# Designed miniproteins, single chains, continued (2): the designs that were tried, part 7

Each design is a single chain, and the fold is of that chain. pLDDT is the mean over its residues in the fold that is shown.

## One batch from the design tools (miniprotein)

Design m4221
Fold by ESMFold2-Fast:
Structure m4221 (fold): chain A 96 residues (1-96)
Amino acid sequence: KELEVLEKRIKENPNDADAYFELGMVYLEKGDYEKAIEAFEKALSLTPEDDPLAAVVYQALAIAYKKLGDTEKANEYESKAREALERAVQKAREQA
């Protein structure tokens, strides 16, 4: 059971942003959209703004809000995901 593995990872490393992101994805699959949002917000709080994970977390938040019927927040997070991706790409290009 994926939840048990993720709960153990979080207990062993409470700052594991990837584990919180995966936890959010498991809740999305279960239809627990509010719990998914909580997990994604925690992942985002542990993720630097220029980290590619930030863009992926924003996309997941947009999906969760769409599932809840909150189209305005879904569109907002889609915009944030695009901006985060553009920021990560720009940083990579400046080092090339």
Scores: mean pLDDT 83

Design m4222
Fold by ESMFold2-Fast:
Structure m4222 (fold): chain A 84 residues (1-84)
Amino acid sequence: SKLPEIAKTPAGKHALAAFSFYNNGDLGLAEYHAKKSLEIDPDNPMGWASLSMVYDGLGDTEKAKEYLQKALDIDPNSPYALYA
């Protein structure tokens, strides 16, 4: 599937790091890695999904929804976007 391929890229590795830091409660490092993922590849649904989760964790629900929509616009079947 597209997601294992994305996860092997530098952008995908930063997105995975963002999810890992988010799950450990480190929203600052999660945001840093999500933004790095998108600097490398702005058309990366994992990067947008991870940024959505970070902003939801920060209480910015409007930005969270905006970033989730960007992930879905790129890949509407992305499991990361569907569960972010």
Scores: mean pLDDT 80

Design m4223
Fold by ESMFold2-Fast:
Structure m4223 (fold): chain A 86 residues (1-86)
Amino acid sequence: MELVTIEITVEGTPEQVEQAARDIARTAMRLAREKGAVVELDMRIEGNKLTVTAVVRREYADEVIAEFKKIAEEKHGLKVTVKRTE
């Protein structure tokens, strides 16, 4: 199984960032349960900044990124930065 680490940084107000974190966590749990797409998830909130680190199966990496971006950008109106490693 080939794994990819995805780091997503979301910036907003503390309230927006906390709401986005809850929705991202729920989506990650759904993708883990339904597809086994997410293997590990770590989330850190520091004031106005959320960092999500997800270890995902390579074949689902683009889908996971798209789902998390949709939550942060479309549902919560927040700016997202994505970093993809190995």
Scores: mean pLDDT 85

Design m4224
Fold by ESMFold2-Fast:
Structure m4224 (fold): chain A 96 residues (1-96)
Amino acid sequence: TKSEEAFASLSDEEKERALETLEELIKADPNDAGAWYQLGRIYFEQKKYEEAIEYYKKAIELDPNFAPAWENLGKVLEKLGKFEEAKEYYEKAKEL
C-alpha cells in the first residue's frame, strides 16, 4: 500500500521509534487489532515474514472482519511461495 511504501522510506531511527510506539500501545491494550496489524506491516517491510504472519494472525483473531489483515497475510504468503494459501486469504478479504 501507499502507507507501506511511505514506511519503507523512513530512516532506521524512525522505524525503531514506530516499533517502540506500537509495542507500548500493545502493552497498554493487547486487544487492539489495529496495533497488531501495524506491527505486522513493520516486520513485512523488514522481510521478517514469519513474524509478520504471527502479528497479522493476531489482528485477525482479535477482529476477524479486519480485511486489511487478511489481505496482507496473503501478501506475506506469496513472498514465502505459498500461492494457494495466499489465494484463500485474498478471497476471505474480498468477502469482508
Scores: mean pLDDT 81

Design m4225
Fold by ESMFold2-Fast:
Structure m4225 (fold): chain A 57 residues (1-57)
Amino acid sequence: MSRPIDEEDARRLAESAVRLGMPREEAERLAEESIREGLPVGEAGDRMTDAALEQRR
């Protein structure tokens, strides 16, 4: 159903995390880790959103 995250997905998710307040370096690192782990796009997105929201608190 959900395919593994690729570089384009990671780039888009990193941009979304930056818009939520995450530093770009952290967003890009988390996206790269998600690619390396082969996470589904949805799971990678949830992880990055949670991390970005944690940065705002």
Scores: mean pLDDT 77

Design m4226
Fold by ESMFold2-Fast:
Structure m4226 (fold): chain A 72 residues (1-72)
Amino acid sequence: LLEEVEELVKRARELALAGDLEGAIEAAREAARLAGRYLREEEGASEEEARRYEREAEERLVAEVKKLVEAV
């Protein structure tokens, strides 16, 4: 799961640099979702904590990929 999260973050950044904003946002959202699942299943985080981290991670990653697309 952690390796899959890292691959999706990498994919989101690559798509953003290629100018694919929609693909980058989708990959970023999926990475955040998997990170939340990892926290719940592997780290024993509560559903509330995992959901909060998922939201915050999604917001941060989406903001990052939007900024990358604008920089190209």
Scores: mean pLDDT 79

Design m4227
Fold by ESMFold2-Fast:
Structure m4227 (fold): chain A 70 residues (1-70)
Amino acid sequence: METSKIVGLTLRAIGSLLDGNYEEALRDVKELAELAKKSGDPEDIRLAQRVAEIIAKYHPEAEKLLEELK
């Protein structure tokens, strides 16, 4: 189920961020955004946006994901 993968990627992205691995966090949030768009669920998209906003504070490239999720 796409939601289970979305939850797993969210936890991995946050874990990478807490570990200071911003590049891995960016990769995980990018995959999260793609799965959220594929699911079409507004809650999944909103979750991906929130994670991307957090990562963007440390990795500006994540701002592009916010534009894609609009």
Scores: mean pLDDT 77

Design m4228
Fold by ESMFold2-Fast:
Structure m4228 (fold): chain A 65 residues (1-65)
Amino acid sequence: DLEKKVEEAEKLAKKAIESGNRQDLVNALNYAVKVAIEAKNAGDEETASRAREIGKQVADALAKL
């Protein structure tokens, strides 16, 4: 479940970064944050760390708009 969610977060982030669309980037960031929280609450620190890294990449892309 969490593995599938982090894969979805990666796909959303990649699509949003490639498009440069502000709304897609905001949606991708929100999803990555949600996955990171869910993974942390589940004790899955590896998945939580991956989701945080995805969120950082999206936040960096938003800052460059």
Scores: mean pLDDT 85

Design m4229
Fold by ESMFold2-Fast:
Structure m4229 (fold): chain A 88 residues (1-88)
Amino acid sequence: KEAEIKEMEERIKREYERLVAELEKAGRLDTLKELEEKAKKEKKPLEEVAFRYKAEQAAKAGDTGTALRYIGLLIDLRLIEEYKKKLE
């Protein structure tokens, strides 16, 4: 199911690009730098750290729909990692 994994990776890339564009539009480059530093310290993909941040912010704001959307992206990232490990 390589095609399904590729579709998930492309969706994750597009959602991350949208997230970066939203932060840039909001003038939140400081937040982007903090996420990059956190990803380096935790040795996690930047997309994982960024989506977790957005899920937490949405949950705090009571935006359940947006929070669940980012949680879904986090689940997709985990599934991709598990699939790649099984190929070893």
Scores: mean pLDDT 81

Design m4230
Fold by ESMFold2-Fast:
Structure m4230 (fold): chain A 67 residues (1-67)
Amino acid sequence: SMAEEYRAKGEEALAAGRVSTAEFYYLVAAGIYAQQGKLDEAIAELERVLAVRPDSELARAGLAALS
């Protein structure tokens, strides 16, 4: 799926040390899953953002919106 493609891009960016790019791709994947009503998958992608950027306001806001 498109969400899985963006997650894969995030993993590649993280492997290359591009933390901000990885955050962006994981957030896009989370947004796609949320729009599809796949809330567990959306939450998992937001948790990946927090693993990479523990202080990500965007990921924290996304989790609050889904809670």
Scores: mean pLDDT 86

Design m4231
Fold by ESMFold2-Fast:
Structure m4231 (fold): chain A 85 residues (1-85)
Amino acid sequence: MADEAREHLKRGEELLKQGKYEEAVKHFQRAIDLAVEAGDYELAAQAARGLSEAYEKMGKHRQGAIWAAVAGIYEAAADVERMLA
């Protein structure tokens, strides 16, 4: 599951670099879903940041801002889990 999440993250980043923002959004969203399901909040935060950038590049600034905030929440969750491990 985490391996699938990481592959979707990587594909999303490649598509974002190519300017294929709508396709990047689909892969980042799948990466978030799989990462959260696996408890990998660090990966979820990376994917949420990519999703935010993709929305910003599409001119969807409200969606971009929302996903930037969500990425911060996942990053905080990952930090707490690392401290408690």
Scores: mean pLDDT 86

Design m4232
Fold by ESMFold2-Fast:
Structure m4232 (fold): chain A 89 residues (1-89)
Amino acid sequence: SLEDLRKILRAIGLPEEEIDELLARYEAGASLEEILREAFRLRKDLVTEGLVWTILETAKSISPEYYEIVKRTLLEVLPETKEIVEKLS
């Protein structure tokens, strides 16, 4: 849902203006994976172990499907997070 995607984008740490722009693109037909790739690109230089943990726990709380999509997209955009993701899995 739009509310679940907003929760993930907030967990990634995007400002509300960027969240609203990404949600508008999602409503216009962009895929969840496309929105998540853009979100991680916008935050790539600010990703920490604590942020990765918060993102993945938020995704798990929504659904297993959200968790798998978020995890996969994070690893595609930021492969340097692989060791952190494996440690948290």
Scores: mean pLDDT 84

Design m4233
Fold by ESMFold2-Fast:
Structure m4233 (fold): chain A 85 residues (1-85)
Amino acid sequence: STVELVVKVPYNASPEERQEILEKVLKAVQHIKEGEAALKAGDIESARKHFEEAKEIVEEINEKALKISPNDKDLSSFYLYAEKP
């Protein structure tokens, strides 16, 4: 399984807002890595928990981005790709 995180940062974000978004991105990436490692080890429950935590962090990034640029329709996303059966 492959996970991809696409992050959109509003161009009008202040340096402080960019730093806050970056800190959230790093936390989401850490949970994605831990989720992928758990999935590879067969620990489905741990993998699910980490992916759910990453998703919540991405939602926080999107809430912050919408406050900075309410008319920008580009949102951060993550995708989990499964191998074909």
Scores: mean pLDDT 75

Design m4234
Fold by ESMFold2-Fast:
Structure m4234 (fold): chain A 62 residues (1-62)
Amino acid sequence: MELPAVDPSKPPTKEQLEAVYKLLLEGIKETLDRAGVSPEQREKILKDFEEELKKKLEEATK
């Protein structure tokens, strides 16, 4: 998936914010897998992060 160019002088668009959070989520997945956390703990952490992502996207589109 190709990310659009990020302009730090402008507020992030919903599309840019979603793309950034998706990359962050992938990084967290890799980190948790590498750290050897249990599947149950990994799922919980990812779920909490996804809920925060949804909240941020909802606020951005409100």
Scores: mean pLDDT 72

Design m4235
Fold by ESMFold2-Fast:
Structure m4235 (fold): chain A 120 residues (1-120)
Amino acid sequence: MVSLTESGGGTFPEGGSVTLTASVSGVQFEKSTVSWWRQRPGGLMELVATIFPDGKVVYAPEVEGRFTISRDVANKTATLNMSDLRPEDTATYYQVVAGFREEDPSRFVWAFGEGVEVTV
């Protein structure tokens, strides 16, 4: 079974920092695309950062230079380090993992976190 668990949310001061972490099981993590998305109060879902299997990273312009995405293949975790926090960073953050199942490599899946709330 595919599962994705997120942690690290809470209430943080403006100018502060936080690291969001998510772990995934049931997917070939090393070969998966990992992204972080957010939904601000009353807003649409926005792509924040993506890390590809080849190590390429892409950031949304609004967070470039402030946020860093990384992954630990051995522990099957990915992190979003958020620095220089602003009130506009207040959102529910979701990790999305896109890749093939470990037990059935013919099946491509999208695993979604249930969301972690960040308030600034």
Scores: mean pLDDT 84

Design m4236
Fold by ESMFold2-Fast:
Structure m4236 (fold): chain A 57 residues (1-57)
Amino acid sequence: SLEERIFRLLMRDGPLTARELAERLGVSVGTVNRHLRRLEAAGAVRREGARYAVDLG
């Protein structure tokens, strides 16, 4: 899924902005932001200013 691809990118290369994720994944920033909101609500990622990082606990 796109959420798995976002999570793996953040694990490998994070922290990253929604724009950087969109460029690397070949999708719109709006699409990335929708999935980031779900991942953040699930506690899988956290926001630090303009960047997102994996929440390691």
Scores: mean pLDDT 83

Design m4237
Fold by ESMFold2-Fast:
Structure m4237 (fold): chain A 89 residues (1-89)
Amino acid sequence: IEAITLNNLGSIYSNLGKYEEAEKYHQQALEIHRKLGDKKGEAVSLNNLGSVYSKLGKHEEALKYYSEAAKIFKENNISLNDAIEEGKK
């Protein structure tokens, strides 16, 4: 299964209010992106996990994931808007 597909499944489950399932798929996508050295995919997956944990009321975990994503975006000059735009093509 492609890591991009796993992130898309996570987003679908999040939109349905199924945050536990969304977390599972985004976590799997994160693991694959990390193994591949895909920093952009890793940062997107971390940002998605932050959103899911925030919706679950786990604000400390959400802050941790958002901070990790922001660091990767900054270090690799990746725009979140650019990452979102590529995902919609």
Scores: mean pLDDT 78

Design m4238
Fold by ESMFold2-Fast:
Structure m4238 (fold): chain A 66 residues (1-66)
Amino acid sequence: KALALNAVNSTVALATALAALKNSAAATALAQAANAAALALLAAGQLDAALALANAAVLAVLALLD
């Protein structure tokens, strides 16, 4: 549980930092929405889905900042 939550938080923190460096409001908004959804999945006990969503969000943010 704690490790999965830490991974989600670290993933979103990285996406947010990258969005700030590129000054992309869209990338920041995507990262925030994905974090909220991932935390909701974690609260429901869907650890694999939450981690997959967090990882997909980072990849989407990186692609958007391309």
Scores: mean pLDDT 68

Design m4239
Fold by ESMFold2-Fast:
Order: structure tokens, then sequence, then C-alpha cells
Structure m4239 (fold): chain A 62 residues (1-62)
């Protein structure tokens, strides 16, 4: 939904993630690998745990 689109836009524009990196995060969330997606977001985007969990939640709800 709109939360997923906003999260994708923010990852690309504010955090500088590539499309391939965003697709990998989406794949991990789709597979239920939430902690791996959180750790990848923290590593690639420098996010806090709270910020990364919010992104994973948006992808899981999309």
Amino acid sequence: GSLLLAARHDLRTHYGLSEEQIEEIERLVREGRFEEAIELLKRLAGMSDRQARGVVEAFAQG
C-alpha cells in the first residue's frame, strides 16, 4: 500500500539504497526473515533498530 511505497521511496532517496538492495530487503520480508532484513537495513542505511523495524513492518503490510 502507500506505506510500502513511501518506505521504498525513502530507502532510495534519503538512504541511497540501490534497487537491488531494496529488492533483497523485500525478499527477506516476504520469506519471513525479518531479523535478517532488520540487520541488512542497519548495515546498508545506518538505521537504528527502531527505524529498521518500522521499514520491515511497512513491507510486511504491503
Scores: mean pLDDT 84

Design m4240
Fold by ESMFold2-Fast:
Structure m4240 (fold): chain A 83 residues (1-83)
Amino acid sequence: VEELKREALELIRQLEEAVKNGDYDKARKILHELALVLQKLAFEGVISMEDAARLLAEIQKKINEKDVEGFLETAEKLREKIE
């Protein structure tokens, strides 16, 4: 569980870096990897499946809209639910 939490937090950091650098293709790939890790964390009871799905959808929407500030706000909410 602790390793999955660390992996998710590291992916969130990488995702934030990609978005801040304007590398939206890299951001989408990292988001896909993050979704898989969050599904595992949901099975471990760290985050609800509903919260994981909602926050991932919101992050994806903000990335598609190129809303960097909205993305960072949602990413921080996700980090708080994991840590």
Scores: mean pLDDT 84

Design m4241
Fold by ESMFold2-Fast:
Structure m4241 (fold): chain A 92 residues (1-92)
Amino acid sequence: SEAIENIRKALEYIEEAIRAANAGDYEKALEHLEKAKEYVKKLEKLFPEEVRKALEYIDKAKEAIEAGDVVAAAEHLFEAAKYLNKAREKAL
């Protein structure tokens, strides 16, 4: 399924963003989150509510990274992943 593949890629970029942020590479963390947003947006027509929520939490994570708050960023990305997993369950 193309939807499942797009969800998988979004989740992979979220994991890479957390890894980069934990390493102190905030520029790479933000780049990975932009790529995650690209894959999330491809799901808009199928899962509009889950996409809206995932994008809200990714944007909150970006703000937290810009503030140097890696813990808050991880918490927001956990919420984004929760909505992406909900979309995946609906796609199965």
Scores: mean pLDDT 90

Design m4243
Fold by ESMFold2-Fast:
Structure m4243 (fold): chain A 91 residues (1-91)
Amino acid sequence: SLAESMGSAEELAERIIELAKKAVESKDPQKAASYLTAAYMELAAGHFAGVLTPETAERIIKELEELSKKAKNPFVKEGLESLRDIVRRLL
């Protein structure tokens, strides 16, 4: 199933957080946008597969909030805040 292909809830969280970190640290706007898009796709796939748990969602929200405060690029900051709000809505 899609859920089996995605791995565990923890692995999903790690992929989303890693992509978010890469977006924050990227100095290339196109690469930053690509990392944000990949994070959104991972979240969407995880949600549809039923892999996302409340505990995992809370971890993602907290990490995205911290990363949004570090983001110097307003586009990346807004993207991370939007992603955080989507995760919060899925709880």
Scores: mean pLDDT 85

Design m4244
Fold by ESMFold2-Fast:
Structure m4244 (fold): chain A 99 residues (1-99)
Amino acid sequence: MEDEELIEKARELLKQGKYEEAVKLFESVPEDNPEAYLLLGWAYYQLGKYEEAVEAFRKAIELDPNLPEAYYNLGLVLLSLGKEDEAQKAIERAKELAK
C-alpha cells in the first residue's frame, strides 16, 4: 500500500473508532513518515496503550520537530500517565510552534 493510501485509510478507521485495525495498518509503516506515527500514537492513546502512544508521538517529533499536533497529543498522554511537568513542557512547545 502506498503511504498516501495507508494514511487516508488509517484516518477513516480512526474516525470510525476502529483503533486496533488502524494499528494493524501500521505494522509495515515507513520509518520516515511522521504523520503515520502521529496517527499510530492517537490509536494507541484511544486503546489505553499510553506507553506505546508516547513512543509513537516521540518518533513523530524525531522525524518532524515542527509538528505542533504531535507535541499536544504527547502532552495529553503524559497527563494520563501522571507526568504533569513533562506534559506541560510538551504543550508549551506545541503552542510555540503554532504561532
Scores: mean pLDDT 81

Design m4245
Fold by ESMFold2-Fast:
Formats: C-alpha cells, structure tokens, sequence
Structure m4245 (fold): chain A 86 residues (1-86)
C-alpha cells in the first residue's frame, strides 16, 4: 500500500540517522567529547526512539521486526552515552 511504502521510507531514514549516531558515538569516545556533545547525541537517539515507537503500531509485522532491531541499536547508543556521561 502507499501507507506501507511511506512508513518504510520513514523507517529507512530513521535507520540512516541511527547509523550516523553510531559513528558519532564512536568518534566521541575516541576524541573524549565534551558533555554538551554527548547530551546532543543522547537527545538525538531519544527522539529517534520516540518516533520509532510511534510508528510501530501502524507498521506491518515485517516492519515491526525491523523497528525492533533498530530500537535495540538505539538502546545500545543510549547505554554507551550514559556510560560516557558518568
């Protein structure tokens, strides 16, 4: 359906943002980024998690499985950022 195609595009865009955040977390770790940078990455990850959770009830079972995989990656980003903020 057109709705399914639109949801898939949004899922793909959000996954691209997660890939970018994973790269930024790696760089922040290596370069010992300041607290402000880490908090910005955390906020980005939180916003993506919220949007994926909002999309999930409207998604097909296959799309829900993909959202769940991306959410696990977001949770790992948040865990790494929380450890760096200690």
Amino acid sequence: SEEERRLQLEIDILETFVTMLEYLVKQAKEKKADKSTLESIRKGAENIRKRLEELRPHATPEQQARIDEILKRVDEILKEIDELLK
Scores: mean pLDDT 89

Design m4246
Fold by ESMFold2-Fast:
Formats: structure tokens, C-alpha cells, sequence
Structure m4246 (fold): chain A 101 residues (1-101)
């Protein structure tokens, strides 16, 4: 089975609403997963990256205003890094996680 990262995302909007998502990202260079979450106004996004054994690899927090894009890099084992890009559009957050070497 291909090694995977488990990505946990928690988005907190200005109105105090919280939306959460989890997804799997293959632990290979070039892997990419994009998700969309409903959110309005400025959003604080907490990203946690876990390995296959459920161990925390790393964490990042991004604050993204409407019309903005923010990016964080999380170092990972094996010379890999997880790059998370969050775009805040009207009523929708787009979150892309990519594996780079």
C-alpha cells in the first residue's frame, strides 16, 4: 500500500462557525488533493498532517481574508514537504495540499 498522509483541516469563520474535513494525500512527490469548504468572511484555517500511524508530522495555521490566497509548507519525513494553499472566494474556501520533494 502506498504511504499516505492524513490531512486534517479545521476552518473557523468570523461568525464563529467551524467546518472540519479530513482527507488522505499520497506520500509521493507530485501528489495533490483539492477540497472545498463553505466559509464566509475572514477564515482561520488550522492544518494538521499525520502519518499512517497517526503521528503528528506537522501543523500550520493560516488566516485568509476574502479574495486572498495563503500558503504554508510543512516539512515531512523522507525529504518530503506538504504545501497547503488556501484560497478564500465568496462563500467557498479552496484548499489544495501538494507533496513536494
Amino acid sequence: MTPVFRIRVRATAEDGRVVEAEFLLPAVAGAEVTISLPARGTVTVDVEVYDEDGRLVGRATLTVAPGETATAEIPAPGGLRVVVTVTNADGVLTITARVLA
Scores: mean pLDDT 85

Design m4247
Fold by ESMFold2-Fast:
Structure m4247 (fold): chain A 76 residues (1-76)
Amino acid sequence: MKKLSDLSEEEIWEALRAAASKVFKKDFSKASREEILELAKQMPGAIIDEASKILGLDTSSRRELYAWVLRKIREQ
């Protein structure tokens, strides 16, 4: 099982795009980081849960991914 620190930022963004596409049933594979963060604000739990499954994260790393996404939202 992977830790969040084992992943590149690019891998995290790619997983978030895939998660958003599954949650909203629309292709977001080429969506901007800004668009993905807006979608994460609407459905944070669903997107983080799907991204964590895609990345193979453990429970603690899933919580770290939540914090990471919230930090990126605040940096906008």
Scores: mean pLDDT 82

Design m4248
Fold by ESMFold2-Fast:
Structure m4248 (fold): chain A 58 residues (1-58)
Amino acid sequence: SAEELYKEGKETKNPLLYRKAALEYFEQGDYEKALKFAEEAGKISGDDRFVEELKKRL
């Protein structure tokens, strides 16, 4: 689930898991959580391209 992916990503600081959680929330229509977790992934990886792509799809 998106919540499980986010929890694991937070514990491991793994941007891939944050990105997967963001995509799961985006598919569910929870754009606020999708964007928030995409931004957190960008901060961890130092790459904002993923969050910018999600913003274009909103």
Scores: mean pLDDT 78

Design m4249
Fold by ESMFold2-Fast:
Parts: C-alpha cells; structure tokens; sequence
Structure m4249 (fold): chain A 86 residues (1-86)
C-alpha cells in the first residue's frame, strides 16, 4: 500500500537490488489478489528511488502493465514513455 510504496522508494536510494527484488515480490502478490493499481504503485514508487536507468526502466514498464490491467491507460502510457526516455 502507500506505506509499503514509500518504504521501498526509500530503500531503493540505499540498496537498489534489494528494493527491486522486494518490489517485484510484493507487486506479484498484490497482482495475484487482483490489486493491480496497488501493484503498479509499488513498482512506480520503487523506480522513483532508483538511480540506475536500466532498473528504473524495467520497473516502470512493469508498473505500466499493471496500470493497464487496473484500467489506468493514460498512466500506463506516461510510464512507458518515461521508461523509453531513460
């Protein structure tokens, strides 16, 4: 949720690899529960804390896929465009 997203964003500033792994695990769990928007927010928030453009682009693309599943098509497009610019 919001608290988890904030914690992962902060973790990403200190430990990018662990933050990425945790974000992927949590987002998959949320998606399995049908909570696609929450899954997308976890990935997007984690990406905001990352400095590595490759890792950032990977998480933004995954977040876009989940936003699409949540019916947030405009948000999904914005994140894909942002990932392509990295």
Amino acid sequence: TEEEAELLRDLAKVDEETAKEMALLLSKRLAAEGRYEDAARILEATAEGLKDPELKAELLRLAAEYYEKAGREEKARELREKAEEL
Scores: mean pLDDT 86

Design m4250
Fold by ESMFold2-Fast:
Structure m4250 (fold): chain A 70 residues (1-70)
Amino acid sequence: EEAERERLLAEQVAELERLGLVTPEELEVLREAARVTAELGRHRGEVSEEVLERAAALRARLAAMAAARE
């Protein structure tokens, strides 16, 4: 189920934060990934252009974060 998948991802993100393994910036990216995953699950074969665009934006954000860390 889409809702259950989203909850599991959110719970894992919260656990990582509690353990101090991620920064607030990384948490933001992980939460966005969970939201995109939930949206993809809702469409099940018919994915809206908006959802695909959000997935591309997430990828770009990850690349920008990697580039900013030198």
Scores: mean pLDDT 67

Design m4251
Fold by ESMFold2-Fast:
Structure m4251 (fold): chain A 102 residues (1-102)
Amino acid sequence: DPEALALYRHMREVAELADRLNELRKNGDLEAAQQLVAEHPFTDQDYVDLALYNALLTLVHVKKLSPEEVEAWLDQLVRNAKLSPAEAAALRMLADELLAQA
């Protein structure tokens, strides 16, 4: 699904940028952090996507949920938030990546 793959890639890029920004801020590199934000401004949707990514990180790496438990959580999220099939597929790609890293 080209739409799902594009959404997955975008969500992954936003997550990587947020991780870099957090590392720069932790290290006191405030000038580099400001430059990164100016070059890559986050949209309101990017903040939503980042919150979902961080929730998946917590479920997989902190709470140590099984693949079946993560899929059940995603199914509930898709129903409750009324996500499109492409958005649901992109989030499942993110979950699969995080589960493979655990």
Scores: mean pLDDT 83

Design m4252
Fold by ESMFold2-Fast:
Structure m4252 (fold): chain A 65 residues (1-65)
Amino acid sequence: SEAERHLKEAEEAFKNGDYETAVRHAGRALALDPDNERALKLLQEILEKLGYTPSVEAVRAAVAA
């Protein structure tokens, strides 16, 4: 699916230290599949690497907005 493709791109970018590309793709994956726990967890990890301390609720709200 498109959500799975974005999740794969996000994971590859995260492994390469490209957190801006990783957050973009993880956010898209979560927007396409809001119940995707793997995308949510990855997005939280990416945001922590960028200096944020997001809660699950904050991440879901930001994607829904």
Scores: mean pLDDT 77

Design m4253
Fold by ESMFold2-Fast:
Structure m4253 (fold): chain A 100 residues (1-100)
Amino acid sequence: GPSEEELEAEVLEALAQIAIALMKRDKTPEGVRKAAEIALRVSERLAELGHKDLAAQVYIDAAKAAREAGDNETALWVAERGVELFPDNEELKKLYEELK
């Protein structure tokens, strides 16, 4: 069966998806930013568990959600941090170039 760490990773994936959905629903800059910060904390834990591709995807989805919500400042912040943490992720690099 799955290890405790594998079960934790599945729960963290669900939590990241919830935070990203809340960014799209919340129309206030403060709400979008706080939901993004939660998603990024979840991403950090996924990376610690060795799920680096999933962690990078959370950064991509959070930046896109912030942009969709009209918060370009949060979108750029998330994408920039994503490129620093995942320098080989081509989708994050492209997203960062599109946002700056």
Scores: mean pLDDT 86

Design m4254
Fold by ESMFold2-Fast:
Structure m4254 (fold): chain A 55 residues (1-55)
Amino acid sequence: SVDQGEQDLRDGLQQGLDAIRRSLDEGLLTPDEARRLEDGLRRDAQRQLDRLRRS
């Protein structure tokens, strides 16, 4: 269902954001790199969500 697809997208986004935060905390990413990756994930998630809502 659309609701399940939206929830799966939100869960995937949260997991990705958590992974970026962990990498930042571990010194594997700079704050600038983390910000760019988070922005990319949010934009990609929004585009996928918009496509699901049109279905």
Scores: mean pLDDT 84

Design m4255
Fold by ESMFold2-Fast:
Structure m4255 (fold): chain A 55 residues (1-55)
Amino acid sequence: SMEDLQKRIQEEQSKFLKEAQEAHENSKSLEELQEKMQELIKKHNERVQKLKEES
């Protein structure tokens, strides 16, 4: 259902926020942080897209 999909997307958003927090804590430079954030955004978008494909 659409409601189940929205819940799963919210769970993925929570996961993304945790990964972003870890990137901030573990990055040695602003450039490294930027690269990690771009990768995290890409992976988050891929996970959300996969959830939509499963629905």
Scores: mean pLDDT 82

Design m4256
Fold by ESMFold2-Fast:
Structure m4256 (fold): chain A 68 residues (1-68)
Amino acid sequence: MDEKLRKAAEVLKEHGFSREGLEEVAKILGISVETVKQILGVVEPPPELRERVEELRRRLGEYLKTLR
């Protein structure tokens, strides 16, 4: 998972929140574009997934800071 999150962060750094970037992140993580939007805070996740989505968002943000 960590390696996939790092790759996803690299895509987001290059493409931003574009359609192409979101689709590529979805492919890397093996999830839907809708779930990627939940992780990025574009769409609110279900309460059952909130903690997991917040953790993934935090870790993704940490990778974005280290990709210099």
Scores: mean pLDDT 74

